# Designed miniproteins, single chains, continued (2): the designs that were tried, part 17

Each design is a single chain, and the fold is of that chain. pLDDT is the mean over its residues in the fold that is shown.

## One batch from the design tools (miniprotein)

Design m4554
Fold by ESMFold2-Fast:
Structure m4554 (fold): chain A 85 residues (1-85)
Amino acid sequence: MEAELEEARREWEELLANTPKELLEEVEKLVEKFINEVLTDLSEEKKKELKEIALGLAARYYAEGKDPLKIIEESLKKLAESYKK
């Protein structure tokens, strides 16, 4: 299990390294704005997890030639609507 976790971490780091820093910073800002406006009661640990998930998804979408900012923003909007239901 430790070897599999290390492999997943390495893959994640490689995806991030191949993504423009400006794009990752913009995604992080979108997630932080969403957390501050919608998920105010979320623990710091869960806030960190949400940011890491969003950055990983953005890096993968970028590698696929998609618009990560648009996809992440739309996903966060749908998540907010789902959370309130």
Scores: mean pLDDT 74

Design m4555
Fold by ESMFold2-Fast:
Structure m4555 (fold): chain A 83 residues (1-83)
Amino acid sequence: LTPEERNRIAQSAADGAEALADDLERGLKAGTITPNEAVSKTVAAGLLYALALAFSTDPEIVQRARDAYERAKAATDAFLAAS
């Protein structure tokens, strides 16, 4: 992989993690998310954060992916604690 290809993969991973976090937060607010779906989206966001970290040389991309994962984790932890 070229550096440009690696950065595109990392950017896509960060975008994906943000989309999962946004979808999870929206679904929790709407009451449409199950506990299994919340955990699955959080795990997927964590894997995308790991992918961004592995491929990125851009700290801003890594930070976006980390923030998305942390949002998903916090939302899921709160949801499970309330269940």
Scores: mean pLDDT 86

Design m4556
Fold by ESMFold2-Fast:
Formats: structure tokens, sequence, C-alpha cells
Structure m4556 (fold): chain A 60 residues (1-60)
């Protein structure tokens, strides 16, 4: 559906924002910042799985 396509597009934009934040945290070079970057990486992976599921549902 068109609505699902718009949700997917918005999630992809959110992933781009989270990637930039993860990179910013990694650049800080502290153990705390490294942990934050890993949490952002984990959130990105979850969103990628959601996108994959939404794409499957849109094709079904």
Amino acid sequence: SEEIKKVIENLKKKIEELRKKADDYRAQGTPEAKTQAELYDYRIKLLEKIIKKLEEMNKS
C-alpha cells in the first residue's frame, strides 16, 4: 500500500539520522560514547528488520 511505502521511507530517513548520531558518539573516543554508539547500531538493526517485514507485507 502507499501508506506502507511512506512509513518505509520515513524509517529509512530515521536510520540515516541514527547513523550520524552513532558516528558522532564513536568520534568522541570515550567508553561511554562507544556504548551509546553500539546502542544506536542496535536500534538501526531493529529498524532494518522492521523495514524488511513491512516490505514483505506490502508484497503480500
Scores: mean pLDDT 86

Design m4557
Fold by ESMFold2-Fast:
Order: sequence, then structure tokens, then C-alpha cells
Structure m4557 (fold): chain A 72 residues (1-72)
Amino acid sequence: MIAELEREIAELERRLREAIAAGDAAAAEELTRRALDLAAELARLLGQPEVAAALEAQRDALVARAGAVARA
């Protein structure tokens, strides 16, 4: 299970680089959110709930910043 999550995160990182290279900001944002969610799940499986909580907070902060940018 852990190896599967690490592989999924690596695939999302590859797609994120492609989205950034293509200038697709919307895809880059969505891929970043998904990567943070999977990283939080991995942290929980590794017995690091504090790290998982920090990653979830980063995801929430990203969503909040996106809303602020859209309003500016």
C-alpha cells in the first residue's frame, strides 16, 4: 500500500511538471491538491498524523489563496 501511494504521488508530480510546462495553471492547481491529499494519506500510514495534518493545512491554504487571487 505505501509503495502504491508513493508511485501515485510520483505520477502526479510528473503530470504537474507537464501542466506547468504547458502553462495550464488550473491543471497544476488540481494536481497539487491531489498530491497533498495522497501525501497526507501516506503520512498517516507511516504513523505521522502531525505531518498529515500539516499537509491538509497546506491544501486548505492553497484553496484559500486561489480564492483570494480570483477575487483580486
Scores: mean pLDDT 76

Design m4558
Fold by ESMFold2-Fast:
Structure m4558 (fold): chain A 105 residues (1-105)
Amino acid sequence: MLSAEQRALIMKLVNDLIDALENNASEEELQKIFDEWEEATKDWSREQQLAALRALYSTIAAAKAAGADESKVKTAINLLIEWLKKYFPDDPEVQELIATLKKLA
């Protein structure tokens, strides 16, 4: 279970990602959001990290459905897929998330 502080951090990162996508953020700005998330969550359990990942991918999916710029959505998806492959290479749930994200790109 995520603490109230962990949930607040996830919501902050989700809002930062939404704001960045809506304001046509650069690839470098999107990478910084993911780097901040990685740093903030590096000491979390796998279950807590996966919960944070699900929150971020849901935000990307919602942004795409709302008409966010397709190139920025694709950049965000690719950065998330690279991060998932790096930290969860053999996780079947992560492979399913990657397959779902590829459909959004």
Scores: mean pLDDT 74

Design m4559
Fold by ESMFold2-Fast:
Structure m4559 (fold): chain A 87 residues (1-87)
Amino acid sequence: LDREKEILQKQLEFFQWLADTHSGGLKEAALLAAEAYEYALRYLETGNEEDLKLAEEKAQEAQALIDAHREEFLAAFAAYHAELAAA
C-alpha cells in the first residue's frame, strides 16, 4: 500500500509539473492524467469503485492526448527526470 501510494504520488507530481510548465494539448493531457491519479489515490484509501471508474476514464482521455503529442511528451519526461537528477 505505502509503496503503491508513493508510485502514484510521484506520477501525480510529474503530471502537475507538466501542466504547470506546458500549454495546449499537452497541458490538457497533464490535467486529465493528474485527475486520473488523484482518483486512483482516492480509490486506494476508500475502496470506492466509482473512484476507480473515474480514474480509468480520465486515464483513457489523457492517453489519447499523450499519443497525439508523443514527441513533446517524451521530451518533457526527459527534462523532468534530468531536473530531478540534478537536485
Scores: mean pLDDT 84

Design m4560
Fold by ESMFold2-Fast:
Structure m4560 (fold): chain A 98 residues (1-98)
Amino acid sequence: EEELEKRKAEVERLRKELDEHIDNTPYLSEEQKKVLRELIDKYLDYLLNVEKFSIEQLRAFKLELLRFIDDVALTPKTIEQIKEDFEELFKKFLESLK
């Protein structure tokens, strides 16, 4: 019942909100910001092209991504740990779609 264009618009809104949040979050290194943006872009593109999801599911995922970015800023994480933790977060989201 959900239109692809509505899902695309919500994903584009989410991408913008996450990018703004990354830019405004203190204590993130430039390398951490780059990796977070690359992961977000990769996985949001995957969602648009491969998965079916509701707007409400995407909004819930946005809240988890915002918390993840804040956690990266507040805890000593390596780039490899960020990638692993993000992949696990995304896997849990995909499991919620089934």
Scores: mean pLDDT 79

Design m4561
Fold by ESMFold2-Fast:
Order: sequence, then structure tokens, then C-alpha cells
Structure m4561 (fold): chain A 71 residues (1-71)
Amino acid sequence: SPVLEQMEAAIAAMEEFLAQAPPEHQPALAELIAQVRAVLERYRRRGYLSDEELAELQAVAARFAEIKAAT
């Protein structure tokens, strides 16, 4: 599934960034990774994303962009 592959790629990118991130950004990054993992698990069970889950993924992407810009 392209959606599954995209979420897994996003998790991998965030985990790679977390490994090299300053300690002050690590808790926020870990929370974002956990949020995407939770959405991924719900998608695996249901086969679709709700509007709320899409909004959650958009918020995660925006927050990750803020953290990258701050580093």
C-alpha cells in the first residue's frame, strides 16, 4: 500500500533525525514518531485513514518541519 509505505518512510526519516538530534528535541521527536506509529497501526487494522487521522499526520509533518528549522 502506498499509504503504508509513506507512513513507514516518514517514521524512518524521523528516527534517523532523532538519532542525530540535540537532546532538547529528542522528547518531541519521540512523541511525533509514536503518533505516526499509532496512526499506522490503526490503518493496518482498518485499511483507511479518517479525516481526524489525516489532520493528525498533517500536524506531525508541520511540527517535524519546525524542529528541523530550529536545528
Scores: mean pLDDT 85

Design m4562
Fold by ESMFold2-Fast:
Structure m4562 (fold): chain A 91 residues (1-91)
Amino acid sequence: SKEEEIKKKADELYAQAEKLKQEFMNAVKNGSSLSTLENIYQKMRELQMQIQELTKEAGKISKEALRYVSMIEASVTTMLMLMYMAIKEKK
């Protein structure tokens, strides 16, 4: 179904976000450069934009699809906020 397809796409994007979060946390722990942290943050921002487009598409399919993708969007937004705070602390 279209709902299953959109949820699968959302899960794939969320998996990418989790991987970027882990890469960011490891980079912080290893004392990586500010440039390295900013590069990972930028990749997460690009991923957030893809999830925002998916949220718009989910809204056309069903309320269930919209709720599912919106929860993933909220999670990725939280990851970005934490990354931004870590970068700001290092400046």
Scores: mean pLDDT 89

Design m4563
Fold by ESMFold2-Fast:
Structure m4563 (fold): chain A 74 residues (1-74)
Amino acid sequence: ARSEAEVLEELRAEAEKLSPEELRERIAHLQGVIDELRAQLAAETDPRRRAHLAALIRFAERELAVLEEVLAAK
């Protein structure tokens, strides 16, 4: 299994190969995923599922930060 840090570093390396247009598309898609996960969390009543959704949102927000940082450097 890959660590979160290893996954984010791999994402950064792949993102650096993308055009600004491709990065904007990935950022928009990921923002949509985060919004959907937040909506699911707001509707979820099971504590275990809420914890899982919160972890997914946290990781997705870190992925978004990496993509936005790479785009800003182009």
Scores: mean pLDDT 86

Design m4564
Fold by ESMFold2-Fast:
Structure m4564 (fold): chain A 100 residues (1-100)
Amino acid sequence: SLEEIREEILKISKELQTLLDEAVAAHRDDPEKAEKIAKAGQEILDLVNEIAESTDPEKAKELLEKVREIYEKIRPYLTPEQQAKFDELLKKLEEIVEKL
């Protein structure tokens, strides 16, 4: 159960990484935006991986809130399709964290 939860979070992390890499590539002609997305994206991925390793539900919730705060800063740089997919993945992560 706990191992299955961790694997599901890591799967979300991989899907988020793909989405963030695509967003960075889409802004290759705007280095400032590309760098903002890349930096924020790495912070998001690091936090999601920390959630996967956490056994503390309160810490996991705090880390998820930090993910949301960072995401909101780069959300305007994403396409509507990328925003929808990111929102879907965050909702899935939230549902998993609530079960911890």
Scores: mean pLDDT 86

Design m4565
Fold by ESMFold2-Fast:
Structure m4565 (fold): chain A 65 residues (1-65)
Amino acid sequence: SDTEAQKEIQFSQELAAKYKELQADKSLSEEEKKAKMKEVGEELLKKYDLTYDSLAPYGAPAEAA
């Protein structure tokens, strides 16, 4: 249980930080931001061995990956 909770917390913190950076990047278009957010989400899911359900609170649909 603790290991899963730690992974979720670390995943959420890293995902939120990267998403904030992408959303604040004025050099990227909205389409580029969405594509980068999808890439970051997929990479972090693999890094933390999590499923797309972990992206649902951040507005990413499971099938969009």
Scores: mean pLDDT 71

Design m4566
Fold by ESMFold2-Fast:
Structure m4566 (fold): chain A 72 residues (1-72)
Amino acid sequence: SMEDIEKAKELLEEAERLGTRGVILRDVALLKEALKKAQEALKLAEKAGDSELTRRAQRMIEGLQKEIERLE
């Protein structure tokens, strides 16, 4: 639905802000919070059938996972 697309976009924007802050501060808790939001966005994007939003969420999840692994 359109509501799922709008919510997925909001979650990705918040994940991007938290992820950027987490990288700068080397804060694993912020990176994990960003990852959770990106994963929620992926589920909504897939439910809505939005392939571009799904790819964006997948790329963000991958980047966040690599940063968490680097710090742990």
Scores: mean pLDDT 89

Design m4567
Fold by ESMFold2-Fast:
Structure m4567 (fold): chain A 80 residues (1-80)
Amino acid sequence: DERVKKLILELAEKYLDKETQEKVKELLEKGKLGEALALVIREALKDKVDQDTLDEAIKLAKENPSVEFLENLKLVLEEI
């Protein structure tokens, strides 16, 4: 889904360094949407939420990388 890829890239550009952004792009080109989103969540949230919350968010991202999940994640990141 082009919209899912676009939202993942927008989050990576806003919250991640350049090196990690390139890794996200590589995963998206390989069709690994869940892995790409998990990387974004790990790097954006690793020092802002507890480990259990981080692990749960990563699991959900790998299982269902949907537009709705990404919009909810964007709201969480804007609050932090």
Scores: mean pLDDT 79

Design m4568
Fold by ESMFold2-Fast:
Structure m4568 (fold): chain A 86 residues (1-86)
Amino acid sequence: LSNVQQAIDAARQLDQQTGDLIITGIRYLIQGNIDDAKTYFRQARAGISNPQARALIDQAIAMFDTDPNGAIALLYQGIQAELASR
């Protein structure tokens, strides 16, 4: 998956609760469990305060069934937008 390591590294820079939820979601995604991955990304969204970051994460969640690589890229962009606002 493109950008997986970048998304993990960026998530580690968030608060522990939000970062751990994103990393757990990525682990489920790597295992092919898209439904559990989405559940964890939805939970992580609650810790995201930046509106642009929230929108990118919501778009990523919607995209995992059709384009997992594009979804990870959007997730990474969302995390970067949140970090830029902190």
Scores: mean pLDDT 82

Design m4569
Fold by ESMFold2-Fast:
Structure m4569 (fold): chain A 81 residues (1-81)
Amino acid sequence: SAVDVANLVREAEERLKEAKKKGDDLEQARSLGVLIPAYLMSGRYVKMAEYSTEAGKLIKRLGDEGLKALEAGGQELYDAL
């Protein structure tokens, strides 16, 4: 639902902020997995592009584990729809 998506986006923004403070790269990737498709769906292309660039850097560093974390975030968003 739109309410569930809005709540998940707010939670993922806070999750990303806290993960950055802690240096938790996998949690950053999972949070970005929610935020990138959510901002794409809402037409917020500047934010989507910024987060996509950030996710690309994490994937280069983390490899397959970063991709799995990003996919897990995408699944969280899908389940909220």
Scores: mean pLDDT 89

Design m4570
Fold by ESMFold2-Fast:
Structure m4570 (fold): chain A 106 residues (1-106)
Amino acid sequence: MEEVQKLIETKSVSELLAELKGLTDQLKGKAEIEDLLNFLNEKKNELSKSTYLDIKSVLTYLRNIGAPITAIPLLFQRALEVGANVEDIKEVVAHLIILLKEFLKE
């Protein structure tokens, strides 16, 4: 929780998206969206209900259209381009960064 708050307070949305892209690039060819959904479900008690549902919705959408893991940062970039709230995107992306860092340690 403290790591997520520090990311939100110290980094811009562009810096967070760049970090998310780096993490998804590391997972390219090593994991699928379904693997991240399974990991998210195992970690659901470590997240608020709203954050869990937001991340689950994004990953479920990408899985259903057959998108690769590298599409995750592109989806958030597109959301910003069509006027999504910057602070809402920062919160979801910061939680995803921590989740992906934990996934890479397993």
Scores: mean pLDDT 84

Design m4571
Fold by ESMFold2-Fast:
Structure m4571 (fold): chain A 80 residues (1-80)
Amino acid sequence: MTIKIVLSNGKVITVEVEEGETVFDALKKAIEKETDEENKKQIEKLKELLKKLGIPENAIVYDGQVISLKEVEALLEERK
């Protein structure tokens, strides 16, 4: 299955994941696939922000999942 990671600059990284892999496994694969250091830093920031939102380490991905850095940042700002 595939997921999409959307960076703050609008770049979309498509990652192939196996059934039962976690959101954090997908982010690790995105970092390994990406060659641009700025984009890698954005993925690492996204990983940190998802942890701050309380996404568990074992949160499983689903097919067609989209993870947007801008949306995660917005959710974190709205969190009380």
Scores: mean pLDDT 80

Design m4572
Fold by ESMFold2-Fast:
Structure m4572 (fold): chain A 62 residues (1-62)
Amino acid sequence: GMVTAEQGERLLRAARAARDAATARAVLHEAKMGIENPEATPEGKELSREALEAAERVLAEA
């Protein structure tokens, strides 16, 4: 989907599925871009923030 809840949900699913540092860094980078996108919906930004937090937890354990 476009810059929407669907994109945020995709990132959150990827973050929750991440098991290595490389995957977590990729999700972290994309989530930051989603949060910084002025065209992102509020819901998309919130889901991107959740994905960022999940990716940071994986990186802390790596």
Scores: mean pLDDT 76

Design m4573
Fold by ESMFold2-Fast:
Structure m4573 (fold): chain A 110 residues (1-110)
Amino acid sequence: APPAVQGLVDGFASLVAEGQLRVAVEGLVSLFASELRDKGLTELADAIVAAFEAGDYERLAALLEANAERLAAISPTLAAMGEVLRVVARGIAAGLSPEEIVARARALVG
């Protein structure tokens, strides 16, 4: 994974280890939405933020899955960020432990 995405996963894991799963996810969503807006993907950024604020992790994951090819066409870094957030959202929707969510996110970055 790009070094910026490795740093994101490390920061996410640190916050989760402190019991701050929601804060960790909010940080990922905020940074990803900012990167999407910088690329002109404002409607997708707004939809992702809205799904997170609603606590609708199933919808958040589905939005990322539906847009995976579009993100990859724009930037490998943006695609990798989207994949991290997708795995985290899917894990929360499935009721996985914070430790399992971190393990799945780490597996994406090597």
Scores: mean pLDDT 88

Design m4574
Fold by ESMFold2-Fast:
Structure m4574 (fold): chain A 64 residues (1-64)
Amino acid sequence: GSGASNGGAAMASGGDPVGAEKAHRLADQGIKEGAEVARQAGLDWGSPGAAEQAYREALKAANS
């Protein structure tokens, strides 16, 4: 278990339990969206590089 020595980032995600749950929901939605985008682009979701790229794009779209 790797915990951050500084609680800076941990405080942002662990400061509010309601916020943490919402973040989890948004993350799940982003992953699903990423999978769909990967399919449309014809990316190999099984490939670690392609999967990670699609995931990053989904996260950006969700955060936008």
Scores: mean pLDDT 52

Design m4575
Fold by ESMFold2-Fast:
Structure m4575 (fold): chain A 83 residues (1-83)
Amino acid sequence: SWRDHLSPRQRTLLDELRRLLRHLGMSDEEIERFLRLPREEQLREVEKLAEEKVKRGEISENEAQTLLESVRRLLEELDRLLR
């Protein structure tokens, strides 16, 4: 798979994405499943997890928005570099 032959830049972006997803409460197995989902489904899952953390009082609405922006940018950059 092309994912197994990532450049150093692609690997750094993927590692940062995995870190953010773990912070949102995903297990390593859930992250691997997430990375295989269509982009729209990936964004919906991250939005749901961020909303649940806000609902539980674990992060602020502003922190959730910043986190969602970061994930969106990382996914967009990975798409550009993995083509």
Scores: mean pLDDT 79

Design m4576
Fold by ESMFold2-Fast:
Structure m4576 (fold): chain A 85 residues (1-85)
Amino acid sequence: SDIEKALEALVKARHALERGDLDAAIQYLEESIKYFEEALKKYGNEDIQKALEYVRKALEAVRAGKVDEAMEYLDQAIEYLKKAL
């Protein structure tokens, strides 16, 4: 499903941040956003919407070089997305 693909992309982004690969993290976060947008297009879900909000915050933090903030936002996004599964 689109939600499972979004979760896979978020986990890959988290591993990229752990190894300091900010470019890979950005690519995986952008990939996850596409899956979130497809999921939200099919049905409204508050947990998916909150997960997407945290993904966007994580992406902004990564672009600003704020790795610790990005990790915190990404972990929150993953937890909300798991609630939607």
Scores: mean pLDDT 87

Design m4577
Fold by ESMFold2-Fast:
Structure m4577 (fold): chain A 94 residues (1-94)
Amino acid sequence: SEEELINELLEEFFRIVGELLGGRISPAEAVERMRAKLEELKARGASEKVLEIAEKLLRTMEEMARLLEAGASGSEVMDVLVRGMQEVAAIWKK
């Protein structure tokens, strides 16, 4: 179902975020894992809403990765994550 795909996507996104912020994976690897998930969802025939959420999560991950590579503060990285989640919630409510 659409709800099950969104829940699966969010669970994987937060798992990747946890590994990235914990220093267990590189920023580049975090972005590649999110890109792979978006391509997987496209191949599975996911709805436009699921793909829009996946693309927003990928863009959020790309911005977090860029900030981490630039040596930005944890608060700046968290601000990007919070904004991304607010935008995802807005897409889900459509």
Scores: mean pLDDT 88

Design m4578
Fold by ESMFold2-Fast:
Order: sequence, then structure tokens, then C-alpha cells
Structure m4578 (fold): chain A 89 residues (1-89)
Amino acid sequence: SLLEKARKAYAEGNYDEAIKLAKEFLETSTDPEEKREAYRLLVQAYIDAGKYDEALKVLDEMREEFKDATPEEQEEIDRMKKYVEALKK
């Protein structure tokens, strides 16, 4: 699947390919859990590529997509946002 290819690209350090494949997957996926996995991968790939503003934008999209999620899930997103903001020069 696209998500499996995205994970492989990320594991191989090909962050640009992982970003591309994860974004393509999110355009076609309807499964909430698979979308969560793809969003997490996309954020990690942007962080590792040094694209912090893009990572923050994806975290905002994730927060809106899963706005009715558990408090624990929202707290995870908020912690990631603070982490990425701290990485910015």
C-alpha cells in the first residue's frame, strides 16, 4: 500500500518520498486509524527533513481532523507542537 511504501521510504531516510507518499495516502484513505498513522509519519518526516513550519501545519490539520478524539490524543498533538516549536531556530 501507499502507507507501507511511505514507511519504507522514511526508514531508508528518504524523507521527501515519505512525505509525498503519506500525503497521497491521506487524499484517498477513509480509515481513521490509518489516517492517524499517516499523519504521524508525515509529521516525523517533516521534522527529520528540518521542515518545521510544514510539520506544525500538519499537526494543526491533524488536530482539526481528530477534534472529537480523546483528551489523551489531543494532548499528544499539543506536546508534538511544543516539541517542533522548540526545534525552530
Scores: mean pLDDT 85

Design m4579
Fold by ESMFold2-Fast:
Structure m4579 (fold): chain A 74 residues (1-74)
Amino acid sequence: SVEEALARILEVVRRHFSPEVAAAFEAWVARLVAERGLTPETLRQVAKYAVHLALEEGVEEAVAELVRIEREFA
């Protein structure tokens, strides 16, 4: 489900990212979902942005997990 996929993305972000980056990401996700709803389309945006942030932070382990989640629920 999209709800399960989002929960897994947030878990990966909380585990691998700094608390500041994780908090900012969760705030952005909350705004996106409030404005557009939690749909496969908005979930894809969340997954893509999480991968982008993981690459910027140099957390390669998070990239592999996030790409797997995206493929499993896309």
Scores: mean pLDDT 83

Design m4580
Fold by ESMFold2-Fast:
Structure m4580 (fold): chain A 59 residues (1-59)
Amino acid sequence: TDYTIFKGKSVEEIAEAAIEVSKKYNWDAETAVANIVAGAGLPFSKYQEVLPVVKEKLS
């Protein structure tokens, strides 16, 4: 997994990517964030930080 793509990116930037993926593929917030975080090789703590931001913006 190429985690360098998200190296230095903020929670907000990752959340924006997850929102775009959610809208493009009609995925729920949990699925979109999980795919971005796992695909980027980021830790579970990043999933926990990003998920509430995405849920707030999609609600």
Scores: mean pLDDT 76

Design m4581
Fold by ESMFold2-Fast:
Structure m4581 (fold): chain A 86 residues (1-86)
Amino acid sequence: MLSREEIQEKLEQASELINQGKYDEALNVLDEILDAMEEDSALAKDRNLRNEIDILLGVLSIVAAVRQDTELLDRANKLQERLNAL
């Protein structure tokens, strides 16, 4: 599974993808991060990682609402539910 350092690198990648307008690719990276955090209780309880993911998902939800992109919004909401379940 991903290390904390690898998750931090992927969070930076997801942020860059959002800045580039590559929202589906950003969601794919966040999905990989959540898969890793669901397998590791220490990572799941890391408040800094959780807060950064929450911020990025919030941005994606706003973007989806502005674009009226119901698929993007649904994907972001499902990842938010997974984050909240950690």
Scores: mean pLDDT 87

Design m4582
Fold by ESMFold2-Fast:
Structure m4582 (fold): chain A 90 residues (1-90)
Amino acid sequence: MPGELLAQLSPGVHVSLRGDTLHVLAGNASEAQLEAALAAAREALERHPEIRRVVLVLMGNPAALAERTIAALRELAAEHGLELEVHVVP
């Protein structure tokens, strides 16, 4: 599927829109990069009412940062009537 890159904070941290799905990828992310990715996801959900799904992929992040990111995106998705799909890779 064609995709649009909405934000890239590092090679492993980006937010993209693919059809009706918002993808948030965070590999080995700093706290600041995760906060920036959350801000980009919030803007995407506000600007793109066609979004039907939110997918978060976390790779190699500290557990505390991963848990906070999951909680924040879950709350954000719920504000838009959407469920969050989460994939955590150690």
Scores: mean pLDDT 81

Design m4583
Fold by ESMFold2-Fast:
Structure m4583 (fold): chain A 69 residues (1-69)
Amino acid sequence: DADRAVELLRSLGMPDIADAYAAAIAQGDIARSTALMNQAVEEAVKRPDFDAQKVSELLYLHQKIVRAM
């Protein structure tokens, strides 16, 4: 699940957020991972090519990841 969330962040053109998110998850930092996810969503909705399906999948994966932490 974490690997797929990171892949989705990269596919959305956010490799810096993807790398930071992977590090936060590896550290068990729920607060930072959530802040990074909120940042990714804010960035995604402002883009003219907004992909609602990818963002929805990303949010679902994030909830699943933090529940497992």
Scores: mean pLDDT 83

Design m4584
Fold by ESMFold2-Fast:
Structure m4584 (fold): chain A 67 residues (1-67)
Amino acid sequence: PEEELKKQIEELATFLTADPNPSNPQVIEAREKLEELLKNPEVRAYAAEKFSTDPVVREILEKLGVP
């Protein structure tokens, strides 16, 4: 469901913004989880439309080649 995806993306983005330490296993896991979600074309399209202003989401979308 769209609302569950929105909440999951928001929670992961918020966590990564609050704790940006790249050596923290929890940060690595959260970033990998968000990146995995955004590899799905449907989820990626949704995130590009609704979360284009979020810095963390935008960075991952750019890395995946989404305009």
Scores: mean pLDDT 74

Design m4585
Fold by ESMFold2-Fast:
Structure m4585 (fold): chain A 60 residues (1-60)
Amino acid sequence: DFDEILDKMTLEQLRALKEALELWLENVKDNPKYKSFIEETEKFLRKVDEKIAELEAQKK
């Protein structure tokens, strides 16, 4: 389960994952073969962003 994996990641690991996902999306955005994967990756990126924001809020 991806949610369980995200819960175990550090803020640094989550930021690295976000950068990797954003780079992948930029590389494939114009390729119709990846349309379904782009949608799923965007959903996953949203979850990663939410976890980053949650951990950052806990630090203050």
Scores: mean pLDDT 79

Design m4586
Fold by ESMFold2-Fast:
Structure m4586 (fold): chain A 100 residues (1-100)
Amino acid sequence: SELDELIRRATIIRARKIAIATEADLALRRFPDDKEIQELAKELEELIKKFEELDKKFNEAVKAGDVEKAKELLEEMEELLEKMDEISEKITARVKEKLA
């Protein structure tokens, strides 16, 4: 049951990561020459790579039945998602500025 809870949480944060990445891609496509959006998208790409490395380790811990390790990795993934959310908000703010 505890492992099932961790898997559910991982599924939710993976969905949020996909949404953030999609929104950033749409912003880049809409404003291809905006250097601020380009820089924020690059910072986001680096965080996504770190998230994917942790997610790989999380899946390995889940397969091993290592609940403690899976929980630790999930908490690190959740912290990365918070940083991704901050960048996503900055991209959204820049898009709004460009539309004003």
Scores: mean pLDDT 91

Design m4587
Fold by ESMFold2-Fast:
Structure m4587 (fold): chain A 118 residues (1-118)
Amino acid sequence: SEVDRLLEEALRLLEKMKEIAEELKKEFPEFKEETEEMLELIEEAARHVELARETGDPAHLRRAAFHVGEVVQLANEMYRKSKDEEAKEKFAEIARLAQEAAELLARALRLLEAEAAA
């Protein structure tokens, strides 16, 4: 289904965000606390996307979108706080990927709600 395609794409973006966040944690130990929080939010978002695929329950997509929104906020905050250009670039990339994932999740939620109304 179109919903399943969108959720599969969102999971791929979340995996890319996880890879970048793990690299940030390894290369910039000064951001360990914030990077660990970011990884937890990414993993919770992915868990809820998988539950939405299994159950069709739009509540899981709302939870995934909430966590992705928190990743956007945290990544933008760390972009502003960081003085290292490589760290800034990686936080900016996480924010971009998270915004793309949020758009995919919003579209999937709209489709599930339309099916429930039919």
Scores: mean pLDDT 90

Design m4588
Fold by ESMFold2-Fast:
Structure m4588 (fold): chain A 63 residues (1-63)
Amino acid sequence: KEERLKKLKEEFGLTEEQLKAVEELLNGKSDEVAEEIKKNKKITSSEEAIKAAIEIAVEKLKK
């Protein structure tokens, strides 16, 4: 899981703080990822869930 997150960091150009926020969301410390997955029926894999978590974390850290 950590290796996959680092690969996504390189792919999406995330900062250390953004990566930590993504890990926090994926570890279930936030309901934001669960809500996004529940509403988006197209998220059927862990990879897509990680991408959704990244978008949420990046947007949240921007403001």
Scores: mean pLDDT 60

